Designed miniproteins, single chains, continued (3). Designs and how they scored, part 55

Each design is a single chain, and the fold is of that chain. pLDDT is the mean over its residues in the fold that is shown.

## One batch from the design tools (miniprotein)

Design m9903
Fold by ESMFold2-Fast:
Parts: sequence; structure tokens; C-alpha cells
Structure m9903 (fold): chain A 81 residues (1-81)
Amino acid sequence: SEIEKLYEELKKLIEKVLDEETAKKVLELLDRAMKSKDPEEFERLLLEVLALIHADPSVSEEDAKEIEKLLSQLAKAKEKE
């Protein structure tokens, strides 16, 4: 599925660019977001993920932009289903 492909690509990028502790927390939040049926909870969890990514000094501006693009594509794909 499109959602599964985007989520796998996003997980690989997160594991590559974030520090280990931040990556673990971000992946936990994303898992919760993907399992959520509440649009408000989904949006709040994605905003928390973005805040953690922007706060991580290991993440370059280019990598942050790529993660944001994948998150946007994932959110749109989930809304379509």
C-alpha cells in the first residue's frame, strides 16, 4: 500500500538522521499516529514529531525538509483512505 511504502521510507530516514533516543521517541509517536482513528490526535502527534525533528541538532535543514515532505505525503495518503 502507498501508506506502508511512505511509512517504511520515513522510518529509514528517521533512523539514519536522528540520534538513537530521539529516533525511538519519534517512531513511537508515528506508530501511535498511524493507529489513531481521531484526526485531532493524529495531527497533534505529527506536530510533536515535527517539533522533535526541528529540536534535534543532528538533523540538517535538508534532512528536516525531506522528513516534512514524507510526513505530508503520509498524512494525505491516510486522509484518502
Scores: mean pLDDT 82

Design m9904
Fold by ESMFold2-Fast:
Structure m9904 (fold): chain A 85 residues (1-85)
Amino acid sequence: LSPAELEAALAHLDQLAAALRAQAAKLKASPDPKLQAIGDEIAAVADEIEALRDAVRAGRLSPEEFLARAAEIDKRLEAIGDKLR
């Protein structure tokens, strides 16, 4: 990755984490226990995205490790989305 591509990827992770935290807060404010539980799962994914961002900024991840962790996060988000149907 070029430095510009890396910064773009990190900015995308920041935006995604912020959006997920906002969604989690809305779901956790729901009187529905099922929606509260989904909110907790989304908040946990936001925490993982922030940890991934921090690891990338610190140079602690190879490109292979970054792609593998990003793929697992995407898989978890798809599974959570299915629960909201």
Scores: mean pLDDT 80

Design m9905
Fold by ESMFold2-Fast:
Structure m9905 (fold): chain A 95 residues (1-95)
Amino acid sequence: LEEKIREKIKESLNSPEEVKEEYLKILTEGIKKAIEEYEKEKIYTKEEIEKILLKAINDNMSEEEKKKAEEIFKKIEEYIKEELLEKQKELLEKK
């Protein structure tokens, strides 16, 4: 899952290699945190979340699976935003 998401993001980025690596790291950590938060809620298991995300990447989903994937992507998006804001703050303080 993590490797497949990383590959897709890497393909879509037009930034210099240095910026790509930093951005991929931030996104990867955000996705990891989102999955951990879903586990805490006990709504879905880690395996269920990963299965839904893999199906979304492969574009082979039922209507119900699309709905679940949409909820999971919203949660991931929230954590990516929070992680990016924290990392931007660190980078600004460093420079």
Scores: mean pLDDT 61

Design m9906
Fold by ESMFold2-Fast:
Structure m9906 (fold): chain A 80 residues (1-80)
Amino acid sequence: AETLRRVVEGAIELAREGEVGLAVALVRMAGAVAALEHINRGDLEAARRVREETDRLVEALEAGDLEAARRAGERLAEAA
């Protein structure tokens, strides 16, 4: 959870610097790892929530809505 929070914070900073593509790639990779950990534990509902919050964070980053990205990042860290 803490590692994912730091990844999300780093991705938001990358997006602020205009590196949206790198921010999106970082978030998708971290979200996929978190979802895989839930799948390996048999928790498909948690894996689906991680995917949904990852998608919301990506959409906010691509839209340049850093406030929405911050909120989605908090939900993603909670779901992981």
Scores: mean pLDDT 85

Design m9907
Fold by ESMFold2-Fast:
Formats: structure tokens, sequence, C-alpha cells
Structure m9907 (fold): chain A 105 residues (1-105)
């Protein structure tokens, strides 16, 4: 339930730098698994999340606020049904896993 919400939370908790690394890890893991639709969706979500985070920092927001903005954008993008709901749910799970892995490193 709520894979996109879990992704947003994991990205926010990882922080700005951790979340940014986690987005890349999630996309890579989806590709390594051969899940092409989830990998494309995760890549789209990662790109939009990174833009939102950078815009937040450029506006003078804290790293914590930028991470929250990045998480919100990433979660919403992953919840998009561009390639179908199942692919979006898997993309969100990959992004959440990547963010958690980056936070632990």
Amino acid sequence: MEAAERAAEAITEAGYEGGKRGLGLGERRAREAGDERAAIQAGLGAGLAAIAGEVSRLAGDSDEESARRMGEAGGKAAASDLFGREASERAAEYLAEGARAAAEA
C-alpha cells in the first residue's frame, strides 16, 4: 500500500545528497533486474525529483527542505501511470530501496 508514499519518505529521510544517490541506485537496480518499464519510470521520477531538489536549494531552502521537496516530486512522479500502475508501483519500490541503501552508506 502506498509505494509512492514510502518512496517519498525514504528519499526525504536519506537527505538531499543521500536521496539524490538513492534515486540513481533505484533506477540502476530496476535496470539490473531487467524491468524496463519500471526502470524508465524510476528514471523519470529520479530526474523530476532531482530538478525539484535543485530548485529548492537555488531558492535558499535548507538541505532538509530540499530533501522533502525532492521526495514529494519523486513520489508523485513514481505514482504516475504512464506505463501502467504496476510499473509505477515497482518504480516507487526501487526508488525507496535505493534511498534506504544510500542512507545506510
Scores: mean pLDDT 80

Design m9908
Fold by ESMFold2-Fast:
Structure m9908 (fold): chain A 68 residues (1-68)
Amino acid sequence: TQEEVLKLLQESTKAGKPLLTPKEIAEKLGKSQGTVSKALKKLVAEGRVASGVSGKTGTTLYAAVQPL
């Protein structure tokens, strides 16, 4: 799941969508938002993914930080 999430973020960056919400990632991978959020937290802790908060309450965006 973590590798799938990271790969999706990398592909989205190539497609011009570098920032994704956990809901978008869950939809694309066919997994629950909870599973995706857990994977994202671990990837952020490992420094492979960066997180940012939008100006709107409760929305966190994620991007791959690996140099491709």
Scores: mean pLDDT 73

Design m9909
Fold by ESMFold2-Fast:
Structure m9909 (fold): chain A 110 residues (1-110)
Amino acid sequence: MSKREKLLNLARKMIEVFNKTLEELKKIPGMPEEDIKRLEDLLARFQIEVVRMEALNYSPEEILTVVEKFYEELKKALDEVVKRYPQAKPIIDKTRKELDKILEEMKKIA
């Protein structure tokens, strides 16, 4: 498997982790629908970027750059959720650990 294929597969794993996080956040009583929708919109944009990276033959370095930018935006969005809804913190902390591990694996490949 090429470095590019490995990175695209890891980006898809990030999508899976984020989808699971969204489903867990939706189960929290009183979680604002607007906050969930913002996270869903962010995930949808990243899914489109992953398809684009594959279709346009992005280099390993270009893939890593897109993923790092997405993850920084995601971390900020998750911080805002925790500030407004502290009950989400355990779910978000677990998600960050899983995503940090995936990103570190990506950095070693690129």
Scores: mean pLDDT 87

Design m9910
Fold by ESMFold2-Fast:
Parts: sequence; C-alpha cells; structure tokens
Structure m9910 (fold): chain A 92 residues (1-92)
Amino acid sequence: NLEELVEELEELVKKAKEALKNDDMEEAEKYLLKAEEVLQQIIPLLPPEHQRKILEIVGEYQEKMKKQKTKKEQYEVVLKALEEIVEFLKTL
C-alpha cells in the first residue's frame, strides 16, 4: 500500500531529523537506512515519470554527499533529499 509506505517513510525521516538535532549519529544512520529501505519499496509502485523524478533526487544527493567532509553533513544532505521526496510523494 503506497499510502502506508509514504507515512512510514515520513515517520522515519522525522526520527532521523530528531536524532541529527541531538547529535546522535548512530540513531540518525539507523533511521536513514530504514528510510532508504522503505523508499526502495515505494519506487517500483510509482508510474515511470515519478520513478525518474525520485531517482534524479537520489542521484543528486549521492553526488552532494560525496563532497561533504563530516558524517553529520553527509546525513544532513540525505535528510534534506528524503524530506523533498516525502513532500513530492504527498502531492500524488
């Protein structure tokens, strides 16, 4: 169910954001990895045009993440991209 997976993704992104605010890198990584797993379940359920949009965002944040010097900055890049993906999915 796409709607339930989007809600799960939003909750995991929220938990990752709270962990980053608390400088809990271990918790942040845990929730970001779970969010990535849920996103991989969502992508095949979408029309091809929406799949392309999400894969474009994913490609952009992967490149930006490689340019960051700290784990916190890398996780902040991933978090921002996942927040953008959640907002996009909520418009569907």
Scores: mean pLDDT 88

Design m9911
Fold by ESMFold2-Fast:
Structure m9911 (fold): chain A 65 residues (1-65)
Amino acid sequence: MTDEQLRLGMQAYGHLGSALRAKSLGDTKSAQEHLDRARELARQLEELGDTEGAQTILDLVDSLE
């Protein structure tokens, strides 16, 4: 794993945590914005060759919708 892949993964998980918190507070708009950002970061991870990491993030995004 590269330092860039690690950084993107950490950012994606940060957004997933923020989405979960927003959802628990009834802030569906903020939750969706964080989920959209996590999807974008997963796409960047896939472009860098971290297909497994990207898929894990996408599976978590789908589970939170």
Scores: mean pLDDT 85

Design m9912
Fold by ESMFold2-Fast:
Structure m9912 (fold): chain A 66 residues (1-66)
Amino acid sequence: SDEALRRLFALAKEEAAGATTLDQEKQALSETLARAGFPEVAKKVATASVDEANELGVEVVKELRA
């Protein structure tokens, strides 16, 4: 389960890489994280900068290890 969530986050980043703009990239990542069970992180990603979105991704991985 925790590994599956980590894989989902990685997949979300890969999917977002195909987006046309930074905003679309964050939106795609946000939607995938929300589906993975991290709606609060997803909302943060949608409104964050690139660096903030990456930091939130690290936090998701850290949370999955707990």
Scores: mean pLDDT 64

Design m9913
Fold by ESMFold2-Fast:
Structure m9913 (fold): chain A 66 residues (1-66)
Amino acid sequence: GKAEAKREIEEILLSHGYSERQARAAAEVLVDEPDSAAGRAVVAEIRETIGDEVTDEILEIARRAQ
């Protein structure tokens, strides 16, 4: 479900150097508000920080939780 997807996304972001606060905020936006301006901004920031491959994995987790 959404809570499980948020936890998985948080764990990936934490493993790439995000703080607990940053990882949680990003995971919540990506799962709850993926098509929002905030969601698009978070995706762009993650892509710049950790690259396309990991970002696409995160987005797939978020999509499967819908």
Scores: mean pLDDT 86

Design m9914
Fold by ESMFold2-Fast:
Parts: C-alpha cells; structure tokens; sequence
Structure m9914 (fold): chain A 80 residues (1-80)
C-alpha cells in the first residue's frame, strides 16, 4: 500500500530526527487509517519506543528501519 509506505517513511524520519511532535502526529494518522483498537495502539506505541532505542544505539540503518516499519504496519492491518 502506498499509504503504508508513506506512513513508514514519515515515522522513520520522525524517529531519526527525534521529533516527538512529528512522531505523535503520524502515529495518530496511522491509528485513524488502520482503525486500531486500544490494544493495537499500545502495541504500535511500544514498537515505536523500541525502534527509537535501536536508532539511538546505531543498530538500524535508514533502509532497514523503513522496511521494518512497512512490515510491522502491514501486520497490524491484517490483525485489525
């Protein structure tokens, strides 16, 4: 999905920039688009917190972060 790729790119850019406002805004758009319940919203939040940690540790490349977020969001869409 083009929308999932756009969300993954925006999330990756916010995580790399450590921009909490941008991250929060994109996360809200993802929750609304995927129609996430409270449980899946918390799963998304936890996933982004862990991704932030790995980015800060230099353990994720930009390409691997973006692809990982695409795969994660596609999985959430299937489980919603």
Amino acid sequence: SAVIKDFAQALAEALEADDEVALSNVMQQVVEYLKLNEENELILLGHLQHASYLVRQGKLTKASLQQELIDFLEKLLQES
Scores: mean pLDDT 83

Design m9915
Fold by ESMFold2-Fast:
Structure m9915 (fold): chain A 120 residues (1-120)
Amino acid sequence: MSKDFISKLKRALELISQKKYSEAKEVAQNMIDNAETDEEKAAGYAVLASVDYAELNFDNFYKNLVKAAKLAPNSDLVDATAFAAYLTLTGKKDTANQVLKLIEQGKYKDATKLGKSALP
């Protein structure tokens, strides 16, 4: 995974935590446009979908979720990214940051496991 991808993911989650959804979508689009792999591109769509969900744009949420699933089915990176975004949206920023650290370390299965354990 590129350092550019990690930097953009971290920035997108910070913008989501601040409810700066338009800026978060711009960063998510840059993640998609500059993705080095289909898995990184799918993770960008997962971030975009999470922002669409927060804005109650369920049509775009569904479309972006489908795009992510088609590019990288059963991806621990995509799942971990979606959990980090969801935890950020629900105010669990400390746990979202722990998931992000595991993603940065390439520990995608551990990141997904931690994300799942933090769900209600």
Scores: mean pLDDT 86

Design m9916
Fold by ESMFold2-Fast:
Structure m9916 (fold): chain A 106 residues (1-106)
Amino acid sequence: SMAESRRILAEAARGDLRGAADEVEKNVKETIDQAKKLMEEGKYDEAIKLAEEGLKFAQDVRDWAEKLAAEHPEIADEAQRASGRIKEVEDELKKVYETLKKKAEE
């Protein structure tokens, strides 16, 4: 019974990790697209703020995934994969953010 309960909780956590990674990828990609449109309009300050909010969101979800893995070692691989996926889109958004900061200084 305890082993089954632990298995059910681990499976729920795996589902949450996959869902969170999917949601972050979607939201960060939408943020990149919106930031690029604002950049084309010369609205660099607005684009920078949007990128900063997106970066914070990605970091907050990665921190949550790390905490969840610490509480449930049996899902560590799934948490690492979710964190890796989030880090990849975070790095792309950070590249956009750095370009925006450079353009705002012109």
Scores: mean pLDDT 83

Design m9917
Fold by ESMFold2-Fast:
Structure m9917 (fold): chain A 64 residues (1-64)
Amino acid sequence: LPLPTERDLAIAERARAAFGDAGGSQADVARAVGASKATISTLRRKGLLERQADGRLRVAARAP
């Protein structure tokens, strides 16, 4: 699997700061962090953002 880049990690941290544990839609997260929807989709594919049952995206728990 491709490793997350430093940019991916920085964007995930901004998303966490903006939305916390509640998360947000792909469009809301993209707007809040200043990234494209394609970038948010890439973060989801790399496991940095997780889709919840209701379709909201939140930052995945960091592996210890």
Scores: mean pLDDT 71

Design m9918
Fold by ESMFold2-Fast:
Structure m9918 (fold): chain A 65 residues (1-65)
Amino acid sequence: DVGKELWEKYHKAMHGENGEGKGPNVPNLRTMSKEELEKFLAAMEPWWSELSEEERKALVDYITS
């Protein structure tokens, strides 16, 4: 599962081990729409721009499952 592999690789740079927020003002990624999550990751996470379109889709699909 490409999405799972990407999540494991970058999980320390994201909001908790399984997509929950690390603090009171950090959003729970699992509650975002796929469009909102893509916009958030593109704005906040420097590694996002290194992913292919297919990898981005796989990661978003994994997080929102």
Scores: mean pLDDT 66

Design m9919
Fold by ESMFold2-Fast:
Structure m9919 (fold): chain A 97 residues (1-97)
Amino acid sequence: SEAEKIYQEMKEFLERVLKRAEDLLKWIKENKDKMTEQEKIDYEVELGLLQIEVAVAKITLERHKDKLTPEQIKELEEMIDRIESVLAEADKLIKEA
């Protein structure tokens, strides 16, 4: 169905964003005491790009809510919340470095 296609495309997109966010957070945690000024800039840019991708996902979800099941909406919202949590932790750690 159209709903299943929208759900799968959004889920795959959010899974890719989550992985990139988690990989970024892991790298920052492992390198917080060794980051160069240029690396801090590069990773703040990557954080900003991931935040834009999350904003796009939120807009897309809101526009398609009428086409999705409550279960699909809940799962996608939970993925977005998890990504935002990871990005918030990464942002805090990079600023403390």
Scores: mean pLDDT 89

Design m9920
Fold by ESMFold2-Fast:
Structure m9920 (fold): chain A 70 residues (1-70)
Amino acid sequence: ASDAGQLLAKMIGLTLRIMGLELDIEILEADARDGLLPLGDANDKISELKEEIEELKEELASLKLQFDSL
């Protein structure tokens, strides 16, 4: 595969993963609101997911810079 094609594929994968994690946060917030999950447990999990999203966003930004330098 070309370097450009490989970078684009990784960027798409990271974008989809970020979107999935953001949706997971919305579900956890809804479950906590509806009393299906204790607020403390929901907040802990949401915090973990937000940290993962930030790491993935940093990786995505790095890949975008690499793609732009091609």
Scores: mean pLDDT 85

Design m9921
Fold by ESMFold2-Fast:
Structure m9921 (fold): chain A 87 residues (1-87)
Amino acid sequence: GLTPEQKAAAIQGIEDLEKALEEDGVLTEEVREMLKELREAIEKGDLKKAIELARKLEEKLRELGASEELLRAVELLRGLIEQLSKQ
């Protein structure tokens, strides 16, 4: 399972992403709900679900016309979660 430090790192990544989305005015109710589900999956240690949710979030942000910088932020967060799943 995830250590408290690993969970904290992943949760911080979600919080940083939410702030970036809010600053761009792209933090819709649907996107906010997806971030909450992602956070819950990480807190429960369901890394498979967390990876799937991160991919869906990336696709949703692409549909909304999000910047390449925001898409990269989601990809980096997904990469972090994938690394945690391999330990």
Scores: mean pLDDT 83

Design m9922
Fold by ESMFold2-Fast:
Structure m9922 (fold): chain A 58 residues (1-58)
Amino acid sequence: ELEKKYKELEERFEEGKKTLEEQYNSSKNKDEEEFKEMVKLAIEQAKKEIEEEVKKKE
């Protein structure tokens, strides 16, 4: 009886912990990944504009 109750409590604790960790990691990792993608896109666009400007000067 006690072992069954302990297992149920452990499972509930693990589920709650997983939910909290998912919320924290989703918030942090998604924001950072999106920011990195935006930076990459901006760098690629700036590089293209510089190449176009160099070609215009030639």
Scores: mean pLDDT 69

Design m9923
Fold by ESMFold2-Fast:
Structure m9923 (fold): chain A 144 residues (1-144)
Amino acid sequence: GDADAKHVAALGLPYVDLSNSGVTDSGAIAIAENMKNLEKLNLSGNSITDEGAIAIAENMKNLKELDLSNNSIGDEGAIAIAENMKNLEKLDLSGNTGIGDKGAIAIAENMKNLKELDLSGNTGIGEKGLKAIKENLKNLQKLK
């Protein structure tokens, strides 16, 4: 949970996996503020919303791999990730709520270094969002 996230944030690890650990925005914020040089983060299957996603985006600009799948992130969180985390090579936002075409278009227009993107299970993403990704992300090797 968030206590484990706060403890792990103090350890200075090169990679953090707290998937399915009951991390909320409070735990995500603590990781974001204390682990700014982290290159790989897995927070999949937690209770993170746009608030926690925005904190990660604004603080953790050195991330190369980010898994936030199966959380409660919407367009505001996805846009913040897109605008701030231009060094990401792998992004998993699958199974989130509230990510639609606006979030997908922001990712497409901003995240030119992405090699792998998973947006599966985001029911708000339609043809416009998918078209923007396919037309703009020319370095993409894997799309789901």
Scores: mean pLDDT 92

Design m9924
Fold by ESMFold2-Fast:
Structure m9924 (fold): chain A 52 residues (1-52)
Amino acid sequence: TPELQKRIEEVNQQIEELEAQYSQEQDPMRQSILGFRILSLRVERDYLERQL
């Protein structure tokens, strides 16, 4: 559906932004938190893509 496609695009944008933050993060604990958030969004993206 168009709504699913839009959400996939939003999730992809959020992943790209978080991956950029992850690569620039100097604090290992904050980097771990960012990594977990990226993983969660990738799981959501996979789920949404399977609904298309």
Scores: mean pLDDT 86

Design m9925
Fold by ESMFold2-Fast:
Structure m9925 (fold): chain A 99 residues (1-99)
Amino acid sequence: SEKELLEYHLKKLEEAIKNNETSFLLIGAMTVKNATEGPVVNEEAAKDLELLKELRKYAEEVGINAEFLQNHSASDKEFQEKAKKAIEKLIEDLKKKLE
């Protein structure tokens, strides 16, 4: 269901913040077009792909684009801070949809 999908996405985003994996999740979001155009092997992989596609929109709003990724490593503090802002915006929007 849509509610189950949104709750799954919310959990994944909150886990990324908790584990300080924000920049890695944004790298996934920015590369999804190149890596995942084939058929998904299972339902969780499909849910993860949909999350990455949505998160890409939020990444672009905070200035995370292909050029930014070429100049910043996953351990870069500025990248981690921008990634966290993108994720927090998506978390806020998902929480509003679950109300």
Scores: mean pLDDT 78

Design m9926
Fold by ESMFold2-Fast:
Structure m9926 (fold): chain A 93 residues (1-93)
Amino acid sequence: MKIGVLAFADTLEKAQEVADKLKKELEEKGHEVISKAISVSTPADEIKKAVEEISKESDKVIAVGVGEAGARAAEQAAELARSLGTPAEAIAL
């Protein structure tokens, strides 16, 4: 399965760490993975574009958020992906 991973955190470095870890775990299980790391301070229109692009390329989207703001961003991203017709889930860390 082709899985799109969107990782949200207060810093891009933390988001990338989470994205890389989840990508490795999913690839080890035999999935093809596309990942994007996003800071919670990213403008909403840029987040929307990232969700639209990854949803188009993926069979399923997993949005992972670190902290309160990250969890909210992940939930919103998963809702947007679902509204575009791609199955999605949000995970809070």
Scores: mean pLDDT 85

Design m9927
Fold by ESMFold2-Fast:
Structure m9927 (fold): chain A 72 residues (1-72)
Amino acid sequence: MVEELYKGGLAALEYAEGYLPKETIERFRKELEEAYKAKDEKKLAQLTKEVLDLLPEEKKPEALEKARKAAE
């Protein structure tokens, strides 16, 4: 579960690299890694939602699909 949530978050963040500033991407990457090491499933899910919320509305469905597929 923790590994799946982490992979999903990383996939959403990777997609977001085309749309968000580099500093924002690096910050979320560090927070995802810290949450993964802490085994904080709630924080991993929250961080993924925050990344998705920063994307343009029309890009959110594709980012969400990539996150779900990576969490498999």
Scores: mean pLDDT 81

Design m9928
Fold by ESMFold2-Fast:
Structure m9928 (fold): chain A 98 residues (1-98)
Amino acid sequence: VEEVKEKIEELYKKALEALEKGDYEEALKYAEEIVELAKKALKENVEDVTLLIGQILRLIGLLEDLRLALEKGDIEGAKKALEELYKEALEAVELAGK
């Protein structure tokens, strides 16, 4: 749990740095890695299928919000979507680790 949270924090910082540099493809790659880590933790540890599906759909929706913001050149919206994705991923890992 702790090691996965540290990796997610590292990826979030790298994604923010990529956004500030205008490296949108790199920012998306880091966000996609955050989602994959959270999905893996959920799938391995959460037995409630409805809760599992709900958490995964939330993460996918936030990743899509980030992608759409970047397509529009809305960097402020992209940063907000990325922050929400980061928080949701940490909550997913916390849920998986209980």
Scores: mean pLDDT 82

Design m9929
Fold by ESMFold2-Fast:
Structure m9929 (fold): chain A 59 residues (1-59)
Amino acid sequence: DAAEQAQMQALYEQNRQFTAQLAEQVKAGRLSVEEAAERLAAHTGESLEDARRIIRRAL
């Protein structure tokens, strides 16, 4: 379904924006990498290990 594809794409874009916001907070010294990874994992359902890798790549 085209509608299902559009919804998945929107979720991916939201996750990218959320990741970018967390990375900015880490750069600003407001969050540690570990705290940012925990928030990303809770938001997206990713494992902590994967979330940590994503945050580190976004830095």
Scores: mean pLDDT 82

Design m9930
Fold by ESMFold2-Fast:
Structure m9930 (fold): chain A 71 residues (1-71)
Amino acid sequence: SHMSRQILELTRQTFAEMSDLTDEYVRARIELRRAQTAEAKAAAQRRMDEVLERQRQLLADFQAQYDALLA
């Protein structure tokens, strides 16, 4: 059905974006481990926190769109 196709496409797109965000998180984590100053550590931690917030928003958007498709 068109609904099944829409759900599959939404799921594929969302998980592709989640994969990209996970890669960004891993890079920020590596920068945190390499950081030699308190300033650099704080900057890397902020980037990690920003990525986690983007992931939360992406999942919330996915849930809202998924629920709308089932309504």
Scores: mean pLDDT 88

Design m9931
Fold by ESMFold2-Fast:
Structure m9931 (fold): chain A 58 residues (1-58)
Amino acid sequence: MKPISVEDYKQWLANKDKKPSLSMLGHKKPATVYSSAMDMWLYEEHYKEQKELLVTEE
């Protein structure tokens, strides 16, 4: 992705994972700059996987 969507996503994941208050960030998307339906679909799929697999406080 040329519009740096991947960088924004990674930055958000790093910040989200470090913060103890993940519940409010659970439904937040880090970037909205998608160029194609395929990129958007893959990003959504990857985003959902990361959301569920991220370290969460128990």
Scores: mean pLDDT 49

Design m9932
Fold by ESMFold2-Fast:
Structure m9932 (fold): chain A 116 residues (1-116)
Amino acid sequence: MPSFKERVSAIISKAANKFQEVMDSDLSPEEKLEEAAKILEEAFDELKRLIEEENLSEEEKLEAYRALGNLVAAMAGQLIEKYPELREEVIARVREIMEKHNVPQELIDEVLAELA
């Protein structure tokens, strides 16, 4: 059976692969942002279910959210690099998604600082 860390890595890899398919598509920049947002919301929902199924410490939960936060920063960074005109919209959507999924404020601040 995969370890908790391996299952978190599988969620991240799946999201990253879907995101690359979106970036390689003929969608508009705005449509790519919307599809990326859906990918992230799905990944946070999967992570929340995984955490709820495990008897984890608060520290282990925080590390899992930090791993997904690193993917959020990488995906948002790629969108901003390719479509600089969407920078403010990307940052706003990242904040909204992380707040909606009750990510610790410290991790939200870390991700947003990496994008600034």
Scores: mean pLDDT 86

Design m9933
Fold by ESMFold2-Fast:
Structure m9933 (fold): chain A 109 residues (1-109)
Amino acid sequence: SDEIRKLKEELEESFNRFKQLFAGQDSEVERQVRTLAHMMHVAEQLLSLLVGSPENRELIAELGTKVREVIAMLEELRERVADSEYVPTLDRLIERFKEMERAISDLLA
């Protein structure tokens, strides 16, 4: 659907933005956290729409791949900022992305 395409494009843009911020090693951890929170929201909306049809199986698998990449980057960011105020927010985001990864794995089994 048109909505699925728009959410996929929005997720891809947010993911690329986060990768750029993460690679740049900016002191702007708050911007990275906001981008991650937005990606979580978009990914949840996208997954909700995708689970309605078996023809979306490939798109669900692609989302799973991106979620795993985000988890790896989140865990690295969490280690870098271990003594910061962002740790509780990052821990919650890691748990939510891991829950999404498990849900996707179950759907693809």
Scores: mean pLDDT 82

Design m9934
Fold by ESMFold2-Fast:
Structure m9934 (fold): chain A 66 residues (1-66)
Amino acid sequence: SLVPVDLPDTPLDADVEQEVEDGVITRLDLTFPPETSEEEVERFLREMRRVVGDDVPITVRRKPPP
């Protein structure tokens, strides 16, 4: 079954890039500001896994400082 592409709330100033095939998310790239705590990243990843499942690759990066 197709699922709607509905992601959890993105942390402030984070970027989320998703690849979608036939309404299914196949890849996620997350870029967080350098000030985002590891705990916030982990919480967001846990919420994201609830939406997309365990088999979708998720890449985590940090933005350069302003």
Scores: mean pLDDT 69

Design m9935
Fold by ESMFold2-Fast:
Structure m9935 (fold): chain A 62 residues (1-62)
Amino acid sequence: SAEQLFEEGRAALAAGDYGRAIEHFVQAVKEAPDDEELKQRILDYLRAAGHEGLARVVESAL
């Protein structure tokens, strides 16, 4: 599910695996493309965590 992919992305990010984190976050949005709240939550989470560059990469891949 999109929520599960979001949680897997967060786990990958916490482990320092930025490539897997990006893949999971992008896939979460692709599973729920009309869920603007989920998309915004992902971007806000990345920015709040200090990963502005990763947020821009995820945003550009959507």
Scores: mean pLDDT 83

Design m9936
Fold by ESMFold2-Fast:
Structure m9936 (fold): chain A 79 residues (1-79)
Amino acid sequence: SEVEEELARLEAELTALVREAIAQGRLDLARRIQERVAEIGRRALELLEAGASLEEALRRAREEAARLVEEGRAELAAA
């Protein structure tokens, strides 16, 4: 599944961003990324509970995770 493969890649990218933020002393950013990841997962579960398909829930999670990766990279680049 393309969506699952892309989500796995985004999860790896977010993990790398958290690691980089910690290495740079940006503990605030590392915590914010982890909190946003938890919120994305919670929202996906809420969609499934509301009757959304797995594909729809995963696509929305992918969109939010991709946005978070871009935001995290931008913050690290601006420092």
Scores: mean pLDDT 86

